Designed miniproteins, single chains, continued (2). Designs and how they scored, part 49

Each design is a single chain, and the fold is of that chain. pLDDT is the mean over its residues in the fold that is shown.

## One batch from the design tools (miniprotein)

Design m5790
Fold by ESMFold2-Fast:
Formats: structure tokens, sequence, C-alpha cells
Structure m5790 (fold): chain A 72 residues (1-72)
């Protein structure tokens, strides 16, 4: 339970940081954080990055969306 709970909290923190970077127009930071999430969480990290790519596209951040899609 504790290990799973800590993992989910860490994933949520990465998602929040990536979304903040996207909102700030910092594609480089968003990609850096997304790579870290994928390296640390594997398939779960990749799924989060893929979901954030869709969110970025829906928000009109086309450059960030494409960068995250290429990474996932």
Amino acid sequence: AAERDARQVAIAKYASKILKAIDEGNVEEAVKLARQAIEEFGPEGRAVVRNLSVVAKDMGYEEAAKALEELA
C-alpha cells in the first residue's frame, strides 16, 4: 500500500509540473520532466505523458502536444 501510494503521489506531482511547464510555454522543461517520468515509472509514466499530450492539444499548446506525443 505505502509503496503504491507513494508512486501515485510522485506520478501526480510530475503531471502537475509538466502541466505548469506547458502553461508557461516552456516546452523544453515539459519534455525534460516527461522524460524523467517515463524513466522513473515506465509504462505508467508513458501513459501520463500521452494523456498530457492530448490535454496540451485541447488547450491549444500544439508545440508542447507534439513534443510530448513524440516522446511517448
Scores: mean pLDDT 82

Design m5791
Fold by ESMFold2-Fast:
Structure m5791 (fold): chain A 56 residues (1-56)
Amino acid sequence: DEAAREAMRRLARENPDLVRGIIEEFEKLAKETGNPLMQKEADELRRILEEVEAEE
């Protein structure tokens, strides 16, 4: 969802520490459950955070 990605980019610009926390939670859930969708979400959020931090 493009709107959700754009909302995440805004959140990452305003509060990058919160987005880092969300990534860590998804990575922990992926490790505990073995669910590849949780890892995919963590990877996507990390990419968004890295893009936003590179813009700053």
Scores: mean pLDDT 79

Design m5792
Fold by ESMFold2-Fast:
Structure m5792 (fold): chain A 96 residues (1-96)
Amino acid sequence: SASVKALEERLKAMKDPDSPEYISALMALADRYYQLGDYEKAVELFKKALELIEKREGKDSPAAVIAYEHLADVYSKLGKEEEAEKLRKQVEEMRK
């Protein structure tokens, strides 16, 4: 879609891949692929966003929790329920 292309071009133009703006755009692109049913691309992008969030804010940050929840939803759509449940359990531990 036009919105996917616009987000991809914006990400390519960004100079700081560790910025909150880059991470936000990466999460938006991942969500867009999820909405389009491209779950494999959504997984790759949510994993990349999670890696950057954990590096910047730590593994137990609110942003990391959100990324884990999105990743679990995508794994459920792919039929990978064991992977999805593992991520949901990690989210529960992060909230303790």
Scores: mean pLDDT 83

Design m5793
Fold by ESMFold2-Fast:
Structure m5793 (fold): chain A 68 residues (1-68)
Amino acid sequence: MSKEVREQIDLIEEALKKIKDKEYAKLLAEEADLVKILEELIKKAEEAGDEESKKRAQELLEKLKEIL
């Protein structure tokens, strides 16, 4: 499995974890890019058979959509 996919998921998770009410407004401009990136990471994790990374990316995508 590509280490790159896991590292990208880790980075996004850390970024979302540090978001506060004031900061999410900045993410609204990046929403489409983050959603697209997470959707691509889900597909790559599924192709690689990495169930953990797929689940993490799906959870992050759901959290991002809830913030928006």
Scores: mean pLDDT 71

Design m5794
Fold by ESMFold2-Fast:
Structure m5794 (fold): chain A 65 residues (1-65)
Amino acid sequence: SDELVEKVQELVAKALNLASQSEEAQKILEELGKEVNKMWEEGASVEEILEKIEEALKEIEKAVK
């Protein structure tokens, strides 16, 4: 749904902003990008991709604090 896509875009924007503040957070974001691409190629749902992004965002937030 558009609502889930908007939520993914919002979380990605937040992750990009945090990654600009930390080289370690940037590396986590790069690995997230690889995992999301793999999940997409394997036919994962938007909901599954959203869960992976939310999990990675917690690690990114931890890396900048």
Scores: mean pLDDT 80

Design m5795
Fold by ESMFold2-Fast:
Structure m5795 (fold): chain A 65 residues (1-65)
Amino acid sequence: MKTVQENAEATLAGLEEAIATADPETAARLRELAERIREAAEAGDLKRLLELEAEVSLFLAEQAI
């Protein structure tokens, strides 16, 4: 239903929330993932975007206690 860019914007919003509450090391890694997601969205690469979303989810699950 949403475009690749709209999906990326929603994911980036979630990452910004995580960055705001994360420690500096975790925030730096999340910022790197956000840049990669933005690049995938600019390229219109839905498959890469979904792979990056999965990577973010796994990383946050490992960091969330």
Scores: mean pLDDT 74

Design m5796
Fold by ESMFold2-Fast:
Structure m5796 (fold): chain A 93 residues (1-93)
Amino acid sequence: MALSKEEIDKRIKELEKEIEKNPNDAQLWSDLAGEYLLRGEYEKAIEYAKKALSIDPNNANAYRVLAMAYEKLGKTEEAEKYRQKADEILAKN
């Protein structure tokens, strides 16, 4: 089921508020990246996913966001590499 634009915008505002309180929480940054991905803002999704990985290099959600964003930008080889990295991390946990 697809989220509405209003639901995405509401989630972004709440995530930005939580990040202001907890700027070193990798999960909040990867969640923010996912919301920008849903909005079609792929470059921002990549930026925030990379921010999450700078805090936690094993954040599987950040790798999933990178994979999807690169796929949408036509970077198929990069997308597959990040997808495999996400799957590898999940298989070890």
Scores: mean pLDDT 85

Design m5797
Fold by ESMFold2-Fast:
Structure m5797 (fold): chain A 85 residues (1-85)
Amino acid sequence: SAAELAELLRRQAEAVRAQAERMAAAAKDPATAEEIRRLGERAAELLRRAAEAAEAGDLERALEYVREAEALAREAAALYRADQA
């Protein structure tokens, strides 16, 4: 249901934020750590907005927010991988 999707998206927002914090804590470069945190917080906010859109029945808008959040999460992961290399 839309309500179940919204709950999943809110849980995913918390998971993305927590993962970004762990990556930032393990990052060697302080500037990279700050950027990872910034990207993670923005991705989490987009997932919360996706949950709100899903609750409103706007699944198309929810999907757009999820895709934007996924792109930011991938960018954070790429920065982390480069930092660890």
Scores: mean pLDDT 91

Design m5798
Fold by ESMFold2-Fast:
Structure m5798 (fold): chain A 58 residues (1-58)
Amino acid sequence: REQELADALEAVDRALREGRAEELLELIEISLERAKELGSKEAVELLERVREYLRARL
């Protein structure tokens, strides 16, 4: 949902400020693989958007 995306993007901004962006990126990649294994298309789409947002700011 929109609130879930907003919360995730805020977590990305916090990780960027704290210098933990690479750790968060690795966690997102692991979570994305699990979402694909579960067949959760919505979770995959959410995680891919969060990953793109983070990569654009690295």
Scores: mean pLDDT 79

Design m5799
Fold by ESMFold2-Fast:
Structure m5799 (fold): chain A 90 residues (1-90)
Amino acid sequence: SADEQVELALGIGDLRAQIKILELKEEARKNGWSPADLRARIMQVSLKEHDEGVKLAEEAKRNSTPEMLAELKKEKEELQKELDEKRKKK
């Protein structure tokens, strides 16, 4: 359904943002970023990934096929696994 495609696309954007935020936190520790600098970069990444998720949702809604749904589900599952693995690393 259109709702399922939109949910998957936005979920992909959210997962990408969460992964990049974890990477930014590690980079901040390595490079001694201030909390303000880290927050600014997190905001920038969150906005970008949200915008990309919206674009993906619009494209998926126009090209609503079972194949597109399957590809979005696979990408979301792969991103979720990547996020879970990054969260397990100390």
Scores: mean pLDDT 82

Design m5801
Fold by ESMFold2-Fast:
Structure m5801 (fold): chain A 86 residues (1-86)
Amino acid sequence: NRSEAARLFGLGLGYYNQGDYEKAVEYFEKAISLDPNPPYQVYEYLGKAYAALGKYEKALEYYEKALSIRPLPSVQVQYEQLKKKL
């Protein structure tokens, strides 16, 4: 359900903005499970949240997914900056 996926993504954003990256990841992953075509923003924020948790390999994977949907310069910069931290 796209509407439910959007609601869960919004909850994940709330947790992300509070610095609760573990809960942000949980809700973003729930949002993806309910939407077969998630918008690039869900993957971008999963990348950001995993990077904040120090899980750089997973963060890069999700940035790649975001870029495959919409190759935005802002996401590309985040991806390349994180890749240099390997």
Scores: mean pLDDT 86

Design m5802
Fold by ESMFold2-Fast:
Structure m5802 (fold): chain A 89 residues (1-89)
Amino acid sequence: MAEELKENLEKVRKEVEEATEEAIELAQPSPEEEERLRELGKKVEEYAKKAIEALEKGDLEKAKEYARKALEAQAEFQRLVAEALARRA
């Protein structure tokens, strides 16, 4: 359902905003890794916004495309956080 997808996308957007600072503080990444994490956080937020906008216009195909891109960026973000944490072990 479009409304549930919109709610999930808004949650992802809010979570990435909250998670970015916590991830940087927790993982203590290199300056290059920190910049990459901030860039990925912005991409997640941007794609989530575009997906929500497409849902509001009734364009389910574009909404799914942007939602997929947001999830891909989020997965890359989590991968980099996990790698930074593993390097500290």
Scores: mean pLDDT 78

Design m5803
Fold by ESMFold2-Fast:
Structure m5803 (fold): chain A 69 residues (1-69)
Amino acid sequence: MTREEAEARYARERALLAAGRAKLSPEQRAVLQEIADKLIEIGDRIEKYLELKKKGKKEEADKAMGKDA
């Protein structure tokens, strides 16, 4: 797959998502945004955990994951 083909697919997928979002109520969009925000927070914690684990700092990684539990 070429870069142009990948960009065309990405644009098509974004257009479909935008069309889907346009059909959602404001309340449904707010719920999706809240879920997205929570996933970003989880992603940040997982990335920090993986980075510490990759460096062999298991004790620090475990502490970072348990901090907000």
Scores: mean pLDDT 68

Design m5804
Fold by ESMFold2-Fast:
Structure m5804 (fold): chain A 55 residues (1-55)
Amino acid sequence: SKLEESIERLRKQIELLRKKKAELEAQGAPQGRIDEVQKNIERLEEIVKKLEEKL
């Protein structure tokens, strides 16, 4: 379904953001940059949760 496709796409985006966060942490990036990526991850996870409730 379209909904399942949207959830799968968002999960892939979350995975990429988690990898980006790990990279930034390994590079000693400013905490504000790491926090920004974390907030984006949390936002997408909340969207996925809401979409899963509609399945």
Scores: mean pLDDT 86

Design m5805
Fold by ESMFold2-Fast:
Structure m5805 (fold): chain A 55 residues (1-55)
Amino acid sequence: SAAAEAAKKRLEVVSQINLALQKKDYETAIELAKKYFGKEAEEYVRKMIERMEKG
């Protein structure tokens, strides 16, 4: 079903966001979070990046 395909794609995108964060590819992580999960996810990822950069 379309819903099952959408759920699978979401899991794949979460994996891609985590990989981008590990590689310090912050622009890709922010873009994926915003595109697939909205502004709240974008803000959450930005705050996570700030913590990683601060130590």
Scores: mean pLDDT 81

Design m5806
Fold by ESMFold2-Fast:
Structure m5806 (fold): chain A 55 residues (1-55)
Amino acid sequence: NPVKEEILKKLEEGLKKAEEVSEVAGKAGRHDLEQAKKELETMSEEELKELLKKL
């Protein structure tokens, strides 16, 4: 799913930047990213497109 891949790419880019600035932010971001991945697996294509528009 190209929309899901684009969302994950944006989230991973944000996490990498956070990790460079703060170890604490990086650890929290890793947990949030894993939760986001699970949510993305349950989302419809329409929901994914709406989420991508907000990023």
Scores: mean pLDDT 74

Design m5807
Fold by ESMFold2-Fast:
Structure m5807 (fold): chain A 64 residues (1-64)
Amino acid sequence: MMRARVTVRERGDRTEVEVELEDGTRRRLTVDSPLPAEELAEAVAAAVRAEHPGVEVEVRLERE
């Protein structure tokens, strides 16, 4: 089964989201979002699961 890592970093007034798939695919997004980092991480994890059914998603939160 595929594994994915979602890392959400709060950098001042911006939030950085990085998605890494086991196959080496990486996506980085900088989001100017009013959502708390935890809710944003949950939404991104849900999107990854929708695109890759059965994927095991690891969520990491980093705050400055």
Scores: mean pLDDT 75

Design m5808
Fold by ESMFold2-Fast:
Structure m5808 (fold): chain A 74 residues (1-74)
Amino acid sequence: SEEQKLQDLLAELAARVAEKARELVAQGASREEILEAAFEIVEKFIKENNIKDEEFIELMYRVARMVVDTVLAR
C-alpha cells in the first residue's frame, strides 16, 4: 500500500540519519553539523524517491531532527 511505502521510506531515512549522527558524534561534531548532515540525507531521499508532497517533506525533516536529538541524548 501507499502507506506502507511511506512508512518504509521513513524507517530507511531514520536508520541512515541515526548511522550518520552516531558517526559524527564519535568524531566530536556539533549538533549544528550533525543536523546539516541529516538534512542533506533528507534532500537526497527527496530527490531519489521523487517526493513532491510538501507535508511529507516537512515530516521527513521533523523525523531527521528527532533522530538526531535521540542520538545526542545518549
Scores: mean pLDDT 86

Design m5809
Fold by ESMFold2-Fast:
Structure m5809 (fold): chain A 59 residues (1-59)
Amino acid sequence: MEKINELLQKVADAIAAGDREAARKYIDELVKTLKEEGFDDDFVKSLRTVLERAADAAA
C-alpha cells in the first residue's frame, strides 16, 4: 500500500502548492490505483469528491 500513501502525499503537496492541474493528475492516479487494489467503488468515489473539492478550494 506504499503506492497509495505516496500518491496521497503528492495530492496533498499539490493542493498545498495551489497546483490544481497537478492535484487533479495525482487524484486520477490515486483513484486508478485504489480500483486496481480492489477498494470499494463507493469509497473511491467519496474520496475523489473530497480531494477534488479540496483542490478546487486551494486554487
Scores: mean pLDDT 80

Design m5810
Fold by ESMFold2-Fast:
Structure m5810 (fold): chain A 85 residues (1-85)
Amino acid sequence: MELAEELVEALKNRDPERAIAVLEKLSGKTLTDEERERVRRILASDKPLLEQLQDLAVILKNLGLAYAATHSDSVEEAARRAVEL
């Protein structure tokens, strides 16, 4: 519920910890240190918000694929919707 809006708000506020928390809720998985560092680098970049969102969607898609291998189609659908946004 409203997780996509929370992700956009985290990007606007340059809050990587909030973005990480939203991605963990969407994927149902704890991010690795490497994934957390990637999120922090994305939010610290001077890229437009749309490009930052696309970069985060790649991370979410990779998390969704790993999680979907152990869970039902609902997680894959959520990951697909995040990539389409």
Scores: mean pLDDT 67

Design m5811
Fold by ESMFold2-Fast:
Structure m5811 (fold): chain A 68 residues (1-68)
Amino acid sequence: DFEREVALAMLRMERGVALATGDEETAALIQRLIDLILEDLEAARRFAEEELDPEKHPVAVRMVEELL
């Protein structure tokens, strides 16, 4: 629970940075990941494996590895 809340806070922060820098695509991907983590952890894991790039989204990938 606490670990999940920390991961979600970090994902929301990364999404905020993407929005602030005009990277709407990354912001949308991270928002979808957040929604899936809240609804279906198995779907969140599959989404992360399919859509996240460890070179482009290193923080999001790390949070998924620690949480999922």
Scores: mean pLDDT 80

Design m5812
Fold by ESMFold2-Fast:
Structure m5812 (fold): chain A 78 residues (1-78)
Amino acid sequence: LKERFEKRIEELKKAGMSDEEIQDFLDALAEALGVTREELLEMIENPEKLTPSERARLVSLIDPSFEGLREASRILQS
């Protein structure tokens, strides 16, 4: 989980996102999970403390394949 999160942040930085934009991304991710940014970081550091449902949701939000599937569905429905 931590490796996937770090890879996602690296990809966003390579795409030209500033530190402020990265913070906005973390805040948006935390809001989507209904937690604070600090709680989000703790969940990433200690994934064994998560329920299977919480882990699946967090992986889905970090993994860009979920967004890719949503975009593909939008195009197919058009």
Scores: mean pLDDT 67

Design m5813
Fold by ESMFold2-Fast:
Structure m5813 (fold): chain A 57 residues (1-57)
Amino acid sequence: MERIKQLAEKLSELTGYPLEEAEKAIREVLKKHPDASDEAIFQEALRRLLEKKEAEK
C-alpha cells in the first residue's frame, strides 16, 4: 500500500529512525485503528517513536 510507505518515509525523516521501523510503527497503529485517518495514524506513530527516543536520552 503506497499510502503506508509515504507515511513511513515522512515519519523516518522526522524521527531519524530507519524506514523499516517507521513502517512497522505505522502498520501497528493501522492494525489497531483501521478506520483512522492518515493524519491520526501518522500522529500516533510519531508519538510512539518520539516516546521511544525520549527513553533513549
Scores: mean pLDDT 78

Design m5814
Fold by ESMFold2-Fast:
Structure m5814 (fold): chain A 77 residues (1-77)
Amino acid sequence: EPSVIEQLERVVRESKSVEEAIAALEAIAARETDPALRDLLENLVRWMRSNPDISLETVKDVLRRVIAWLREREAAA
């Protein structure tokens, strides 16, 4: 299975709308077995849904920051 980082990178690369990004994040969260990562992904979806005027570029920038944080966490482990 692709890692959560690989799945998030695909969301950043391939999402053409905020709705598409939300659907992709929900699918990733549903497959995630780490409760902390699932909570993070669910919180991102909740944040996006609570900000209907948010741009796709803002969403992608936040996801890039999350990817960077996850990479730092993996490198430290």
Scores: mean pLDDT 83

Design m5815
Fold by ESMFold2-Fast:
Order: structure tokens, then C-alpha cells, then sequence
Structure m5815 (fold): chain A 66 residues (1-66)
């Protein structure tokens, strides 16, 4: 498995915590908005992987988004 740099791991953990907090407050009527936010978050993660030179992880994340 590809080991992530410590700084990148910290940023990903912060993003995860923020996403969990937002999801905890979402009503069922906002499900479509939640799905769009999740897709947007994944796109941000892909961009972060590319920025850090983790091309294989970026490619894997794109497959998940598809």
C-alpha cells in the first residue's frame, strides 16, 4: 500500500472530521445536496493527491467518483 505523507494524512483527517460533522446535521430532505457535497469533497481529495504527486491514489479516487 502507498503510505501517505504525515502532513497530507493530517489534512485528510481534518476533511473527514468536517464532513462527518456536516453529515450529522443533515435532514433526509437534503439527501441530494449531501450526495453533491460528497462528490465535491472527493474531487477536492483527487486534486490534493495530484498536488502532492500521488498519481496512483488520484487515479483510484477517480474510479470511485465514476
Amino acid sequence: EVELPPELLARLRELEAELRARLAGVADSERERVEELLREALRRVIALFEEEGLADLAALAREVLA
Scores: mean pLDDT 70

Design m5816
Fold by ESMFold2-Fast:
Formats: structure tokens, C-alpha cells, sequence
Structure m5816 (fold): chain A 59 residues (1-59)
């Protein structure tokens, strides 16, 4: 439900914050790409990393 997606979004935001701490010029974008699925896009040093996760796959 919504609560699991919010937990997934919080986890992705935390990961983005760690990247920004190491690479202050990085751009972090979090997008909902499905009912329970999220895409995290991180761009830094001319590189783009895309991570996708589903709320059912939360640790």
C-alpha cells in the first residue's frame, strides 16, 4: 500500500543524500514509474546511474 511506497521513497531519498554528500554537484531525481515501483536517477561526473525498486523488494 501507500505506506510501503513511502518507505521505499524514503530509502531512495537516503541513498540520494549519501551520493550528494560525496558528490555535491550531483543531480538526484526520484520518479514513480508504477503503483509500487520507483526509479532513482543520479547524474554526476558526466555519468548517469539508474536504480529501480519495487515496494515488495524492500529490505
Amino acid sequence: GKERFERLEAHARGLGDKVLAAHPDATVRIERIGENRLRLTITFDGKTVVLEADASELP
Scores: mean pLDDT 77

Design m5817
Fold by ESMFold2-Fast:
Structure m5817 (fold): chain A 60 residues (1-60)
Amino acid sequence: MVTLSATFDDPLRLIAAALRLIGELPEAEVKVEGNTLTVTVPDDPELIAKAKAILAEFES
């Protein structure tokens, strides 16, 4: 398992990222703690890359 986290200044972007991760990566575990979104994915390079791309898309 690989754990990724990102901090969001905009709560709407955080929620959008969480919903995208849940929809696109059903095998991932998504946790929201304050302004931080944490995603745990299997040790699959494609799933890890997809999770990183989604976090980056909404983090900015």
Scores: mean pLDDT 81

Design m5818
Fold by ESMFold2-Fast:
Structure m5818 (fold): chain A 86 residues (1-86)
Amino acid sequence: GEAEEYIEKAEEYVLKAVEALKAGDYAKAAEYARKAAEYGLKALKVATPEQVPKAVGLVLAGIGLALGAALLAPDDKVAVEAAKEL
């Protein structure tokens, strides 16, 4: 249902954030990571008990990737601002 769609979007954005980090694009990595956390939180609001661990994991992954991007590029204002909006 709706939770599954949000989980799929969160997973997609986690993968995009990782690829952006590998490419050294910390601004995109932080933006995709923030979107992963946002979709994970949306999934969590509509999740069944069985989906809660997956949704929580995606939120934490998004937060961790966004903070990682900001820490790796502290002078990149776009990456830092994207992480702050979590």
Scores: mean pLDDT 82

Design m5819
Fold by ESMFold2-Fast:
Structure m5819 (fold): chain A 87 residues (1-87)
Amino acid sequence: SDEDLLKRARDLIEEAIKLAKEAVKIAKSGGDREKAKKLLLEAEIKLGMAKIILGVLKLIGVEIPEELYKLIEEAEKLIEEAKKLLG
């Protein structure tokens, strides 16, 4: 169902945000950089999966809630911050 796919996309974005926040925290504290890089990679994969789901839904005419775009923007900003701190 469209609702099930929207929920899966939301869950993936929220997981990406959580992972990216942890990567940023580790990077800022000077902790385990390899752990932070793995968390960042997982965050990028999960966000990518969510974007694919939402892209397909949009192509078939499903209206994507504005709140999901805001969550994507939050995830992208955190991933960018983690990348700058780690690279």
Scores: mean pLDDT 91

Design m5820
Fold by ESMFold2-Fast:
Structure m5820 (fold): chain A 72 residues (1-72)
Amino acid sequence: SELERRGAILYTAASLLEIGAQFNESLGKPDPETYRAAAELYREAAELFKAAGNEEEAEELEKKAEELEKKA
């Protein structure tokens, strides 16, 4: 599905931002803006997976977004 492929791309981008924010945090440099950006991309990916009928994947990505929003 094209929706699933687009969702996977956004998921990958969100994961890279999350890693970058975690790295900055490990250096004592809080990065709430990057956590917010990652959360937004996880939510967009979740919407695409939900539209594709993949509710389980969408729920997992929504959960990731919520956890990152707590760090923002």
Scores: mean pLDDT 88

Design m5821
Fold by ESMFold2-Fast:
Structure m5821 (fold): chain A 95 residues (1-95)
Amino acid sequence: SERERLEEAARLVGEAVSLLDKAFSKDKEVLEATTEASMYLLKAAVLKVTGGSLEEIREALRRAAEIVLEAAETLEGEEAERARELAEEALRLVE
């Protein structure tokens, strides 16, 4: 269902944020990106609990995934590659 796809998208973006935070903890640009993405993940979670529309939830998750993807694309290494894959999959789920 659409709700299950949005829940999976949120999980994938959350995993990507965690990977970037752990691997690139000293990179200020990465910290800014993961903080912004986390704010959009929180917005999606609040919308889900407060009865926001599926369209609003989808848009918040799309924005979070785009931010993570953009940050990960500037980085090198296995964790950056994995974060890119997770963000790209999340974007496919929010189509």
Scores: mean pLDDT 89

Design m5822
Fold by ESMFold2-Fast:
Structure m5822 (fold): chain A 60 residues (1-60)
Amino acid sequence: SEELKKQIEEIQKKTEEKIKELEELAKKNPEKRDIYEEEIKTLQEKTEEAIKKLEEVINK
């Protein structure tokens, strides 16, 4: 379905933008680097789970 593919693309774009923001914050604030790296990891895991669920709907 075209709609679900667009939803996956939108989720990926938003996640990539947020990760870039967190990476820049980690560079500017080394003291909080571990916090930002943990947020990036959590965001990636959450995004992968959401995309997997949508892909399962597309495939069957």
Scores: mean pLDDT 82

Design m5823
Fold by ESMFold2-Fast:
Structure m5823 (fold): chain A 56 residues (1-56)
Amino acid sequence: GAMIEELGKKYGLTPEQVEGLRQLAEDLGEAVAVQYAVRDLGLSEEEARELLRELR
């Protein structure tokens, strides 16, 4: 939806990457999602936590 598209633009991610991160957090928890975002998406730990908070 519009929120995922706006978050993608804010953090330099595609909507698919934002949705994938949301699903990963839902399925495997925040710690795994933060690790993925930092390692594979190039976000800082702080940015990853802020993005996940906005997805709640």
Scores: mean pLDDT 83

Design m5824
Fold by ESMFold2-Fast:
Structure m5824 (fold): chain A 82 residues (1-82)
Amino acid sequence: MEEEEKKVREELEEAVSQSKDKKIQEVYEAGKKLEEYAKNDTEEDREKGRELSEKYRELAQEVTKELSEFENFEEALEWIKK
């Protein structure tokens, strides 16, 4: 199960990084910034991370809504790659 989750995550990360869709790119960039803030041990970065987390959650919800319209994961990946 964990190994399957890792493979799905890797495929999604690759597809998202190659995506031309602006919303998907925004989610990807927000995720990367969140990782950056999480690595830093400062109050300022924790505050920025908190604000970005809320924005990331909203963007991820919108993208998830669009992805849920596809019949399967393979169709969703093809949409992300375009």
Scores: mean pLDDT 68

Design m5825
Fold by ESMFold2-Fast:
Structure m5825 (fold): chain A 66 residues (1-66)
Amino acid sequence: AEEALKKAIQYFQEGKRAYENGDLEKAIEYFKKALEYAKQLPADDPTRDAIIEFLEKKIEEVKKKL
């Protein structure tokens, strides 16, 4: 669980960096990887749904700019 959260945060940060550098396709790839790890969090984790919703919204926002 802790490992999955760490990976989700890591890929989110890399996606944010790619976005700031104008690499929208790479940002989407990293946000999708972050989402995969967020989905690996325990189903009873109260932050899981919030993290998933946030990442899905970020992916949609970046896709609209692509």
Scores: mean pLDDT 81

Design m5826
Fold by ESMFold2-Fast:
Structure m5826 (fold): chain A 62 residues (1-62)
Amino acid sequence: GGGAAGARRAAELGNDGHGTAAAGGMSSIDEGQLEAARAAVEAAAKGQDGRGVAEATEIGSR
């Protein structure tokens, strides 16, 4: 692994995984549950609507 390179790759992997899963691959096998779970993970990776960033920034700024 690597510091900066690893961090950037991890962020992209989260988004790429979500898009790929939504595009297709699962049909009648819990597709709704899998998609919902994937969407939740993707939202968390993006910062949960931004409010998570506010808390992290506040604590880190101290």
Scores: mean pLDDT 52

Design m5827
Fold by ESMFold2-Fast:
Structure m5827 (fold): chain A 59 residues (1-59)
Amino acid sequence: SLLDKAIELAFEAGRAYKNGDFEKAVELYREASKLLEEGGFTQAAEDVRILAEQIEKEA
């Protein structure tokens, strides 16, 4: 499902972040946000989008 894919991408983004790969983390969180939005999970999509934006600003 779109939700399962989004969760998997979010976990991969967290791994990238832990490894210091902030560009990859932002890319993966943005992809997860898009899938959540497509699946109708509007609030979750927005939360993940904001997280990606925050990481990009701090990098």
Scores: mean pLDDT 85

Design m5828
Fold by ESMFold2-Fast:
Structure m5828 (fold): chain A 59 residues (1-59)
Amino acid sequence: GVREAVEGALAALRAGNVPAALAGLKDASSDPLVQEAREALLAGDRETAIALLEEALAR
């Protein structure tokens, strides 16, 4: 589900693995926060992506 995809992506980003994070978020892209986080990662803004994904988990 979305929670598992976001948790896996955060773990990958904290380990420095951006490609793994992007792959993991692909199946959760219907979530608006996940869409914005993916756009941030593609723009090279890892800090914004992490913040958006942490917000998605906090809900």
Scores: mean pLDDT 81

